# Designed miniproteins, single chains: the designs that were tried, part 2

Each design is a single chain, and the fold is of that chain. pLDDT is the mean over its residues in the fold that is shown.

## One batch from the design tools (miniprotein)

Design m35
Fold by ESMFold2-Fast:
Structure m35 (fold): chain A 96 residues (1-96)
Amino acid sequence: SSEEKKALEEVKKKYEELLKIISDSSASLEEIEQAIKDFVNFSIDLLKKVPSKKLAEEAIKLLKELKDKLRSVGAPESLLQIIDDGIEKIKKVYEE
């Protein structure tokens, strides 16, 4: 649907913002943690407005890709846990 297409574009744009923050060498761990949480909350709010399996799957896919990328560069376990928590929150919102 047109709603689903717009929502997919919005989640991708929000992910690009997240990647920009993570790619900033001056970004603090706290800033990165908050940016991940902001992406998760944005995705949940969007899913509540546009309940779409494709939207949920895209948000989860992006978070998994981020987790793999952060793990490959030796990011702290606390960041990986925030991503896992985010994935579970998105799943619960979509399954309810």
Scores: mean pLDDT 86

Design m36
Fold by ESMFold2-Fast:
Structure m36 (fold): chain A 78 residues (1-78)
Amino acid sequence: MARLEELLDEKVAANEEKDPATAALLRSLIRHEVAAGADVEELIRLLETQSAAEVLAKLISELLTSAVDKALEEQEKR
């Protein structure tokens, strides 16, 4: 687990020279997702194939979808 998180941090750090603000936001969001049980291998794969901005947009979209699903579940449960 810790080793995969280190690799993930290295992939984010590669973007710090170009866009430190995006890298900082992405690192914060990844930390939140990992704490919530996200698949670290999938996050590493995304960072290998997509830009930091694209990965950030994807994670934000997933958080929004999850929040909507929870709100709908609460309504369905009465």
Scores: mean pLDDT 69

Design m37
Fold by ESMFold2-Fast:
Structure m37 (fold): chain A 71 residues (1-71)
Amino acid sequence: VDLVAVLNSVGVAFSRAQLDWLRSLRGRELSAEEFARAQRILAPLLPLIDSDRDGRISRAELEAFIESLAR
């Protein structure tokens, strides 16, 4: 599944600044505050990101999503 194409289809949910901020997290160690903010921004996309359906976005799932934004 192309997460970038899916993100673009729901792009109205994110500003360019939010997308640029999410990309800036790539390869960085996230603080608890940064992780919590990313989870709040991405909460509407849980069905697309949360592959294990636990109702949360893990750090690994967030990293995979951010990597997909670079494609």
Scores: mean pLDDT 65

Design m38
Fold by ESMFold2-Fast:
Structure m38 (fold): chain A 71 residues (1-71)
Amino acid sequence: SPRDVVRDRVTGLLRQGASPREVARTAVQTARDLGFSDPREVAGGVVGDLLRRGVLDDRLGSQIGRYLRQL
């Protein structure tokens, strides 16, 4: 699904040690490029899912969330 593309992009960036700001910007841009009406909500949902699954730590997730609110 298009949401899986956003998730895979975010997961790839996290594996590369990308900054919280870079992850947030890329997630929103990927969702936007895929035609989502609310790219920030989709990006936030993906980050929330990764936090719930323990793939993303709470500190990094909080930093990404802060940048998402600014986009």
Scores: mean pLDDT 86

Design m39
Fold by ESMFold2-Fast:
Structure m39 (fold): chain A 62 residues (1-62)
Amino acid sequence: GAMADATARAGAVSDEALKRVKEIAQEIRKEKGLDPNASLTELLAEIPPEEFSRLVAKKLAE
């Protein structure tokens, strides 16, 4: 039904958004000279959440 289709579409968009965020996170790791194999949790531990959010927003705007 329409509700199931909307949920599936939202899931697909979320997966694409997550993939894009992971790509941006990898670029942030390179810019900050962090370990490229570091988990997202370790990355967030090394970078303040506010700074990480700002860097993600900057990359999304480019």
Scores: mean pLDDT 66

Design m40
Fold by ESMFold2-Fast:
Structure m40 (fold): chain A 109 residues (1-109)
Amino acid sequence: SSLREAEDRLLERLSKLAAASGVPTAKVLVSAYVSSPEEAAKLMREAYDKAKELGRAGKKVALGIVFVAPDEETAREVLKVANEEAEKAEKELSEEYGLVGVYVETLVG
């Protein structure tokens, strides 16, 4: 499964990021089918809320998100919005909650 391969790839990246952080780091992986960039942005905000919860508990967090889109055009729009949201979240959550990084991947399903 292409989704399984993407999840495994992100888990490997999260593990390397966690090891590089030098501190105990929670790895959070989210996978979702999305039909629009707006749906992807909503799911990213929900994942950030979970990262904030873990950060308030004193944990460092590494996030991986896989989106499956219906077509290549939607996948490109989702990836663009997801990268913009990830950049904003890394700035906010690393300073306040200890987010060590966000990786996003998009697939066509």
Scores: mean pLDDT 82

Design m41
Fold by ESMFold2-Fast:
Structure m41 (fold): chain A 82 residues (1-82)
Amino acid sequence: SVSEELEKLKKLYVGKTVKSMGLLKEGKVDESLELTEESLKLSEKVSKESSELTKKSMELLKKGKVDESLELHKKSVEVVLK
């Protein structure tokens, strides 16, 4: 069903975003950026708000603003889990 597909997409999005956050904490910015790009594609099917937060976090990572990006990753997960 559409509801079951959405739940699956939410779980995949959260999983990738949490892994990206873990990589950022380890200083693996490039690997985190790759996962954030994958998360962005999923977020577009899950929530407009999570998509905008993911885009902003990706741009912050490209600018080396790791802590600010990590906070947006956290907020994005919280939005999806509501």
Scores: mean pLDDT 85

Design m42
Fold by ESMFold2-Fast:
Structure m42 (fold): chain A 98 residues (1-98)
Amino acid sequence: MELELEIDLAMARIARAVGDDETAIRLAERLLSSPSVEVRVEAVRILGETETPEGVALLGRALSDPDPRVAAEARRELERLAASPDPATAAAARAALA
């Protein structure tokens, strides 16, 4: 269980580092379902780093997370992305915060 989460986190970070946002988003979506609050917070950060409308949709879902730490991190990422130079990402982030 712990090793599987470590592998998924490492793979998501590597995907982000090489610009494979599709793989990073897919792995982060799986990690948002983790029973570990710390893992879900990290998934939120990875989604924010992609700066894509698809990542924003999953950040919007994380606003409803039962743990306030995950919800607060998702809100911080969405507030940052609302000012994104990419108009599609910025519009999606503003909509998620409404």
Scores: mean pLDDT 82

Design m43
Fold by ESMFold2-Fast:
Structure m43 (fold): chain A 57 residues (1-57)
Amino acid sequence: SFLQELIDKAVAWIKENGWDKIPLFGKLIERYEAGKLSPLDEFMLAIMALGLEAQEA
């Protein structure tokens, strides 16, 4: 789904930029890898991905 593509983009960006070393994001990535994202987690990652796409435009 489009939502899953946004989530995957945000997760990739977090890992590529080392933000997974920040505890808030590190725990979020652990939940992503475990398949345990909450609806709030999914919303936050989707908004982050949309913000990144807006900056690339």
Scores: mean pLDDT 82

Design m44
Fold by ESMFold2-Fast:
Structure m44 (fold): chain A 92 residues (1-92)
Amino acid sequence: DELWKKLLEEAKKLAAEAIKTVAKENPEATPDVRAAVLNALGALEEGDAEKALKALEEGAKIAEKAGAKEAAEILRELKRKVEEGVEEIRAA
């Protein structure tokens, strides 16, 4: 429970940073990136790591295609942290 809550808190923080960053790089891409990020956070809250990782990858691709390179890098970092965090929780 504690490790999962910590992962979710860290994910929310990086998600907010990614949304703020895409809004600066390409405002028109922000709604689509936000939708993907919110889908990922919702999946994490439900304990569905696979769905969350898929949504983060989609968000990163949307940001990259829109030229929001920094936002895409933040989303890929978030995806890596979720992958590592889920592995740690499963090992515990």
Scores: mean pLDDT 84

Design m45
Fold by ESMFold2-Fast:
Structure m45 (fold): chain A 93 residues (1-93)
Amino acid sequence: ARQAIVDRLLQDAQDRLQQAFKEIDEYKKLKEKGEISEKEYNEKVDQIYTDMTQYLDTVRAFVEANLSGELRDRTLAQIDQMRQQLEDYYKKL
C-alpha cells in the first residue's frame, strides 16, 4: 500500500534524526571529559547537522516528486516538523 511506503519513509527519517541527536550527545560527553577539543566537537556537530539537514531535504524532494494530494501534504508536514526539531535541538547546544 502507498501508506505503508510513506510510514516506512517517515519511520526511517525519524530513526535517522534520533541517531543524529544521540551522536551529538556522545560528542558533547567526550568534550566535557576533555577527550576531544572544542574545535573537534564543533566540527563533528556541524557535520552531523549538515548531513541530517541534507538528508531531510532529499526526503522532502522525493515526497514532492513521487506523492500527490493529501498524502503528500501530510508527509511534507511531518518532514517539516522533523526539520524544526533538528533546528530547535541544534540551537539549544
Scores: mean pLDDT 88

Design m46
Fold by ESMFold2-Fast:
Structure m46 (fold): chain A 70 residues (1-70)
Amino acid sequence: SALKLLEEAYKLAKPVSKEAAEAIEKAIQALKKGDIHEAILYAYTARLILEKEGIKEGAKLVDEAIRILL
């Protein structure tokens, strides 16, 4: 599920990037509220940060979550 992918990305991002972890957390919160459009926007933001910071596995997990939500 998209939620599980975002939660795994959050665990991976939390110790190394506060900015990425915060964006992922906002995507998770939006998804739990049923706000799919906001979840996608925050997930795109998180993917961009993770890619910029070289956290490749985190970026891949977030990208997979985005594909499920689209």
Scores: mean pLDDT 86

Design m47
Fold by ESMFold2-Fast:
Structure m47 (fold): chain A 93 residues (1-93)
Amino acid sequence: SIREKVQQILDLIDQALDAARAGDMEAARRARDQAVELARELLKEDPEAGRHTLSFMRDRLERQAALAAKQGDEDAAAIARELAEEFRELLEE
């Protein structure tokens, strides 16, 4: 379902950021890539709900990146910025 896919994307974002904070960049990038793929699927299944959801997630990720940078979590900030950029690119398609 769309609701389940939205929750899976949010869980994968949290997993990616937590992995980055722990220094596991392989796990962080894997979770990032899975989140991007599910976001792409959501846009195909429901373009209207998908656009709304990705816009919300992008704004949240930009705030998370800024906060992580202020806390000195450079890797988490980088993963959050990469996810925000990937979601921005999907929204421009």
Scores: mean pLDDT 89

Design m48
Fold by ESMFold2-Fast:
Structure m48 (fold): chain A 80 residues (1-80)
Amino acid sequence: MEALLEELIELARELAEIALSDLPEAEKRAKVAEIQARVAAIYAEARATLSPAQLAEFLARYDARLAEIGEETRKKLAEK
């Protein structure tokens, strides 16, 4: 569980770095699509391996961490 959560958080941070980068928009979209595919794979693994209670806790923890990263990224992007 914790390893999957950390992988999702790393992908969320990678997504934030792409959003803040100076890459062309087309390249940003391609990289975002790749990360989204990896996120979907991790979600599928979590759903297959965790109990319903563990999955609920996993998603709640991920949502909380994702909200923090999203707010920080939004603030940095607005300052650009």
Scores: mean pLDDT 79

Design m49
Fold by ESMFold2-Fast:
Structure m49 (fold): chain A 80 residues (1-80)
Amino acid sequence: SAEELIAKAAEELKKDPLSEKALELLKQAAREYERQKDYFMAALAYKGIAELEAERYGKDSEKAKEAYKKMVELIEKARK
């Protein structure tokens, strides 16, 4: 489930704050939440992705900016 993917990502981040495995798990969880049309939970997963990408590559990096943009788009979808 998406919730299990989030829990595994949290465990990986406790071991390594820059975990690539955690990033992959968060991306999988976000896709699963989007399939369920749970845009709010998908946005929270992208918040985690954006924060991780910002730590890895810098807050102004393309990867961090793309993830933040996706988070905002999902929040707007959740508002209806």
Scores: mean pLDDT 85

Design m50
Fold by ESMFold2-Fast:
Structure m50 (fold): chain A 68 residues (1-68)
Amino acid sequence: DERAQRAADAAREALLEAGVPPETADRAGLRAFTALRHGEDVLAALLSVPGVDEETARRAARAALEAL
């Protein structure tokens, strides 16, 4: 879904802006994309990735939901 991809890309960009390493941001973005496609919790998906803290995950989840 193009909408889910755009939202996941927004989450990835927010993570990169917060200083999350590219490899970690890519992994988190992929999990956010999967969560969005399946109607699952985006914040929980982002928090499941080692190296993503709660504050950064909340910012990324907000960016994803705003991009939907």
Scores: mean pLDDT 85

Design m51
Fold by ESMFold2-Fast:
Structure m51 (fold): chain A 110 residues (1-110)
Amino acid sequence: SELEKKRKEQEELNRIIGLILRIIGELLTAKIYLKNGDWEKAQESLQQAKDTLLELSKMFKKKNPDIAKQAEELAKEVDKLIKDKPTVEEIEELMERVNKLAVELLKSLE
């Protein structure tokens, strides 16, 4: 039972890391498209980042409501950027906030 519990915890940790890497990747992709003047593709990548942040929030709603709330607030910030067309610097600031949330989240799992 302990081995099964450890396996389940590791699978969940791997899924969480995968979601974080996907959010960072989508924000980086949006930044690259925005720099190249392709706002339509940048917007699609921002929408994917928003959807993944909401998935992360849903996963943590019962386990860590504070992390869930932070992920939801980041998703709202992404939604504002989609509507108002961001600067590259605004995407970089959002990426830094996602990295800080990732560090806090990983520490909460230790």
Scores: mean pLDDT 87

Design m52
Fold by ESMFold2-Fast:
Structure m52 (fold): chain A 97 residues (1-97)
Amino acid sequence: MFEKLIERIYELIEKVEKKIEELEKKSNDEEILKKLEEYKKQLEEIKKEVEEIKKELEENPEDKEVQRKAALRLTAIALEVIGIEEDVNLLEKELEK
């Protein structure tokens, strides 16, 4: 369960990071560039949090409380990354005008 969710989160993060890099190369708008930098920082923080959750699960493989907290945190992280993807897609549309 957790391995597949973590893999999906990392795949989505990589996809969003690549899109951000492409938009940074195409944009001359300082406000858009600042927002892209903020999203990059948020994704880096998310990656660190996912790695912490992975370590907690590896150290406590039979702890139901650790598993419950991990499930909630990973679900929240997945939703946050989806939100960032949607925001980045909206910025892409602004850059194409």
Scores: mean pLDDT 84

Design m53
Fold by ESMFold2-Fast:
Structure m53 (fold): chain A 74 residues (1-74)
Amino acid sequence: SKVEEYKKFIKKYLEERGIKATESAINALAQLAYELDLSKEEIKEVVDRAAELGGGVLTPAAVGFALRDKIEAK
């Protein structure tokens, strides 16, 4: 599943950056990445911004805000 591939990539990037995440945040970002056909670089941008907004923790709300910021920049 492409969603499962996105989840694996997100988890690996979170580990590399030392960012904590809820399972709900990882699931939400993976689903949105699939629906919006986000590139790996775009996923990294959303993770970094969401972690900044969440004070170093990836939450579903922070993912939503980060993704909205990215879409509005287009």
Scores: mean pLDDT 83

Design m54
Fold by ESMFold2-Fast:
Structure m54 (fold): chain A 76 residues (1-76)
Amino acid sequence: MSEEELAKEAEATLYLIQGIVALKTGKRTGSIEDYELAIEYFRKAIEIARESGDENTLRAAEGGLQEAEEYLKKLK
């Protein structure tokens, strides 16, 4: 694994974690802004995970994105 590939995997994982935290916060607060923030982080995680070939992070981020979008849809 190159330094670039390792850095991308780490970055994707950090965005995934941020998305999970934002989604959990949205569930606790009911805030539309927290769900929108979760969606943004999961989308960034998906983009970088696709570039690095990190299928585990990609799958987790896609699941998180779908969950965040469903919760947001119920509030709109």
Scores: mean pLDDT 84

Design m55
Fold by ESMFold2-Fast:
Formats: structure tokens, C-alpha cells, sequence
Structure m55 (fold): chain A 75 residues (1-75)
């Protein structure tokens, strides 16, 4: 749990709050996103891959389907 929250915090810190607001996640709490991510990681395996890739390439293209799924699960 803590490790996933740290990875999410680092991921979002790299994107910045303006980016989160732009993609429509600014109104979803970090806690809700972390809980949804942890509970449904096996359903959203691409999130783990994207998060690992983003640690190496902050300019990686946005996965709109992944963002939409996270928002749905965290809502």
C-alpha cells in the first residue's frame, strides 16, 4: 500500500497539479486514487507498466484509457 502511494505521489508530482486538473483528476483525492489502484491493480495492469515507464521517461505519452479507468474507479 505505502509503496503504491509513494509511486503515485511521485508520478503525479512529475506531471504537476496543473496536468492533473487538465486531465480531470484534480477533483479526485490522492487517497481515492491510491485505494482504487491498489484494489484493482490486476484489472489495470497497464497502470503499473505506465508508472514504471514514467519513472524512466517523464515525457511518455498519456494513456487516456488508463486515466479514464482510474477516474471511474476512484469516483
Amino acid sequence: MAAIREELAEFFANLGPAYLRDIGLGDVSEEALAAAYAALRDRVDSLGNALEGYGKDKNAPRDEALVAELRRLAA
Scores: mean pLDDT 53

Design m56
Fold by ESMFold2-Fast:
Structure m56 (fold): chain A 59 residues (1-59)
Amino acid sequence: GEPRYKVVKPLSPEQRAATGLELGETVTVRELAERSGLSLTTARVAIAELEKAGLIEKI
């Protein structure tokens, strides 16, 4: 199945505005793209950057 990620730390106001994600939510790349009006490429980059920052983790 598609990888799912959980928001494990509070996002900055800018990150929250860009993604629409809240602490404790779970999301796939596709769900983020559809929810936030992002391209799949932009959503993948956003997920990778948030994971690198330790703000989300793969579940």
Scores: mean pLDDT 85

Design m57
Fold by ESMFold2-Fast:
Structure m57 (fold): chain A 70 residues (1-70)
Amino acid sequence: MELVKKSIEQVLEDVLAEAERRQVSKEVLDEIKTKIEEARAFVLKSKDPREASQYAYEIVLENLELIKKE
């Protein structure tokens, strides 16, 4: 469980760094930050680490699509 949580946290940090590197708009950056916080909250409260990991990765993919549009 700890390795999975660490990997998810690293991916979320990488997505945020990529958004900053691409100089996305403030509105897109705020949306990405909101989705990252939702992913973190879900992982922390989930009793099923597999379900939590899948949900977090889906949020990451949505964030990457937002960056791609910029």
Scores: mean pLDDT 67

Design m58
Fold by ESMFold2-Fast:
Structure m58 (fold): chain A 96 residues (1-96)
Amino acid sequence: MKKPKNVKIENVTATATSVTFTVTFDYEKGSKLEYEVQYRKKVDGKWSAWQTTTSTKKEFTVPAKAGETYEFRARVKNLDTGEWSEWSEPVTVTVT
């Protein structure tokens, strides 16, 4: 695999206590992968610092609170080469 491309956050579902989504990208079968998600919360009209979570699985669940707004971005590392993708387009989710 070359550097991973077209990283997206898809299948976003929000509950009153969590946001779940899938990180997708141009996939090459047999590659070992690590997914990194950064998320932040809007506080007093300003975004908080980014928090980071990593997984070898493409599905993510982030704890959330009803009435809060979150922004997510993701990237993918090819573990065979050590190369990171570019960051995905950010996705904004308001939990109701």
Scores: mean pLDDT 80

Design m59
Fold by ESMFold2-Fast:
Structure m59 (fold): chain A 97 residues (1-97)
Amino acid sequence: TEEAAEEAFKKANEGGLEAVKGGKTGSGGAGAGLSSISAGVGALVGARSGDPELAARNAESGAKAALGGGENAGGEGAKKGGEEAAKAALEAAKKAR
């Protein structure tokens, strides 16, 4: 549902802020934050398409981006932010199907 995608976007923004704060470098943290936000954007775009499979795939793709961005930025906060954003995106994917 669009509500699940909006929740994923909210969680991605919150995770992105944590990733920026927790990154070892300002540039690395910003990258993790953007990757986390992309998870929420993917979920919203997919939900608005009206195609449950496309919604699920976009949210899953965003979740992978969030996890990779958090890991690459380094630091506990960046990893946690990416994981929280990914979890919300995967939940949105599950609800879209």
Scores: mean pLDDT 69

Design m60
Fold by ESMFold2-Fast:
Structure m60 (fold): chain A 75 residues (1-75)
Amino acid sequence: SLPLFTVDEVQEILRRMSDYYREVDPETSAIFAEMARSLASAPNKTTAITGALLRAIGDAIELGDVEKFNEIVRS
């Protein structure tokens, strides 16, 4: 089964991904940085992410779809 993630855990992953891509792919780095900033504005850092929501977030991250990520996280 998929584990539950906190908002803080996902944000830390996104920050690390941004750092990793900074010199190799600056555009991808910027996308991950923007996603991390968006997640920082989420209403509660203790919110458990459901399996369906986790998949949707994962898909948005994989595709670099900042607009979809913001829609999911801020809804």
Scores: mean pLDDT 65

Design m61
Fold by ESMFold2-Fast:
Structure m61 (fold): chain A 100 residues (1-100)
Amino acid sequence: ARAEELARQYEKEGYPGLAWHFRELARLGDEEAVDEFIARYEKLHAEGDAILKRTKAEIEKNKDDPEKVFEIEVETGIYLIKLAVEMIAAAHDAVRRARA
């Protein structure tokens, strides 16, 4: 049920590929693989939110130093890309497990 709820949310937000992926996980019927993926996705999303919150605070603290602000923004971008790669890996692993 939760995978289908996320599919509807992403479709409404304009992400048809993510919506399709969550519907495919639901269709494969491996509830454990779906639940593991959702739990991992929520942890990575919460980590991303925490990183963005810390970044905003550090930018405000260093607002008079544009070079330092640039470094903070680049570092944050790199971390967010790493989280995106981990989310993609988790999605592929969930499908692989459900198909086994």
Scores: mean pLDDT 77

Design m62
Fold by ESMFold2-Fast:
Structure m62 (fold): chain A 90 residues (1-90)
Amino acid sequence: SKAKKKAESLLITLDIAMRRLPELTPEEQRQLAKSFINAVKQLAKELPPELREEVLKEVDRIQADLDSGRITPEEALRRIKEILEKVIES
C-alpha cells in the first residue's frame, strides 16, 4: 500500500537521524523527535481505521511523555521506530 511504502521511507530516514542524534544539541534532538511524531500522525491518516486508532493512541502517548520529560528524544524515536515497523508488518 502507499501507506506502507511511506512508513518504509520514514523508517529509513529515522534510522539515519538516530545515527546522527549524538551530533545534535538537546533542543535539536527534541525538535527532531517532534518532527517524526508529526510525520507519524500524518501517515496515520492514510491507514485503515483500526490500525489508525492504535497508531494515534501510541503516538499521542509518546508526545505526552516527551513533552512532560518522562522520556528522552532518543527513547521517543525508538518507540516511533516500533510503530513504523508494526505498520510495515501489518
Scores: mean pLDDT 89

Design m63
Fold by ESMFold2-Fast:
Structure m63 (fold): chain A 107 residues (1-107)
Amino acid sequence: MQKKLEWLVKLLEEEAKTTELSEEEKKALELLKEAAEEGLPLEELAKRLSELTGESAASVRRGLLEAMESVERGLKIAAEKKGLPSPEEAFETLTVEEIFELARAAG
């Protein structure tokens, strides 16, 4: 879980460089970064994001799990396309832009 959250945060930070975020989106990203750094449990992260966004904690939790699964899937595709042994290696060696391009080309 922790690694998938770290991957999600890095991808969102890179996307934020080219997309103007609202104040709420900026606060949500900062909470995600803190959770990744502190090893915050998914249930606690979902609760804090729920308080920020007004969405239910259950809805936020589902969205986070789906986002993390999507990132892991994209990294697996990128790793396979580049002949790398794992999604972890793809995350460490490839740029976020390369990961997005490889994932799009496969799907």
Scores: mean pLDDT 77

Design m64
Fold by ESMFold2-Fast:
Formats: sequence, structure tokens, C-alpha cells
Structure m64 (fold): chain A 83 residues (1-83)
Amino acid sequence: MKLEVDVEVTETDLSSEEKAEGAKAMAETLVDMAKELKTESAKEAAIAGLEAIKEWAKKTMSPELAEEVEKFAEEAKEEIKKL
């Protein structure tokens, strides 16, 4: 998976919940990628992707949903670190 998606505010401007769902789905995909590949580069790429997701969430959705996405991404990051 690649985080080369043009995530425009206008695409999900009607729902911060849809943005949060998308962010969580991307985070799960990054965790799965790190678990399947089990390489240091894959783990670093997944962690970097999770950090990008946290920043994107903070900028584009409600503070409550951004905090939820951040917590989800941090839990995913910890899971990757344990691999």
C-alpha cells in the first residue's frame, strides 16, 4: 500500500467520521504490511505513514475524531514496534 492519495477536504467535508474511518483503515493496512514483510524498512515506512495519518487527522477533522485517530495510530505504532 502507498499513501499517495489526494485527500482533499472537499471529498469528505460533509463527514469527519468518514475521514476518521479512512484514517483507521489506512492505519490497519500499514500494520498488516509491517506484519507481512517484517523488514526494518517496512516497519519504518508503516510508522512514518501512521505519523502522517495523525497529522492529517489533526488538520482535517474535528478535534474529538482527530484524537481518536491519533490514539488508534499510536496503538498501531506500538504493535509494529513489538514486531
Scores: mean pLDDT 75

Design m65
Fold by ESMFold2-Fast:
Structure m65 (fold): chain A 69 residues (1-69)
Amino acid sequence: SMAEKQLRELERHEGDRAATEALLAELGVEFPDIDTARRMTREELQRLVDRRLEELRKKLEEEIEEAKK
């Protein structure tokens, strides 16, 4: 399925920030714009990125499970 392929692609790019950001942009995951990002601490930005990745992963896993029904 498309969701399963997207999940595998996300896992494959783990540790490659540029490739991960490009993939997330294609999947429609919103990151804060540059002006908003400038107002956040580095720790806040990292937690936001980690949260978005985890939310996307769970969403893709749920779509894969629904497709199996």
Scores: mean pLDDT 62

Design m66
Fold by ESMFold2-Fast:
Structure m66 (fold): chain A 97 residues (1-97)
Amino acid sequence: LSKKTKAAKALIAAGLGSISKEEAIELLVKSGFSREQAEKAVAAVLERQDEIIEAYNNAKSEEEAKKSVAKMIADILVEEGIISEEEAKKVVDELVS
């Protein structure tokens, strides 16, 4: 998995409440992001945590839940300027494959 896909996995875990904010930041930094980028990405995901959890719970299947959450995290990374829209598509494809 690319460093961007590894970062997205950590952000999904943080968004679903499976890891702490501090753990998510350290995982992003280890994946090659600056601390400032990691803090912004994690803060943006936690700001939308209720929406992420609701999308997961309202999905008809595990596959739909996984895809919906992956897309939301990828969209956040694009909005924060961390990845491009083309990279976001690749990250979503890697996360659901």
Scores: mean pLDDT 83

Design m67
Fold by ESMFold2-Fast:
Structure m67 (fold): chain A 81 residues (1-81)
Amino acid sequence: SEALERALEYAREADRIVAEILTLPEEVRERAVREFAERAAPLLAAAREAYERGDWAAVAEELERIRRLAEEILARAKAEA
């Protein structure tokens, strides 16, 4: 399943980016983690709903959005560090 493979790839990429956020100075890290949690919550809910209906293409789309969100937050956090 190409969609499942893409979903796993985006999940791994998001995990790597979050790991980078965790290496930032404490104050910047705390703000970045809080923003990510708040903004990722609806995307994670949408991914779960897609997963429950077996729509791996929709899961991949939501995980790609989460990866892009993580990149956006990391870029801003690094500029403030």
Scores: mean pLDDT 86

Design m68
Fold by ESMFold2-Fast:
Structure m68 (fold): chain A 74 residues (1-74)
Amino acid sequence: MDVEEAKKAKELLEEALEKVGDLERNPEKWEKASKEEIQELAEKLKEVIDIGEKFGLEAEGVKELYEKLKERLE
């Protein structure tokens, strides 16, 4: 069991949730968010999901956020 990789996933999740939370609390920032910024968030969430599946970490909320970001890119 890789404790360091699990910690990395937790840190990435916390950072991604903090950014998404900031955008959601500030609708003006959400509207101004570039497709590149949204793609970067999606990539971080994808990494967290991949690590989570590998180590059995709960990723339900992360998967929901990833789907929401993908929808905004379409």
Scores: mean pLDDT 71

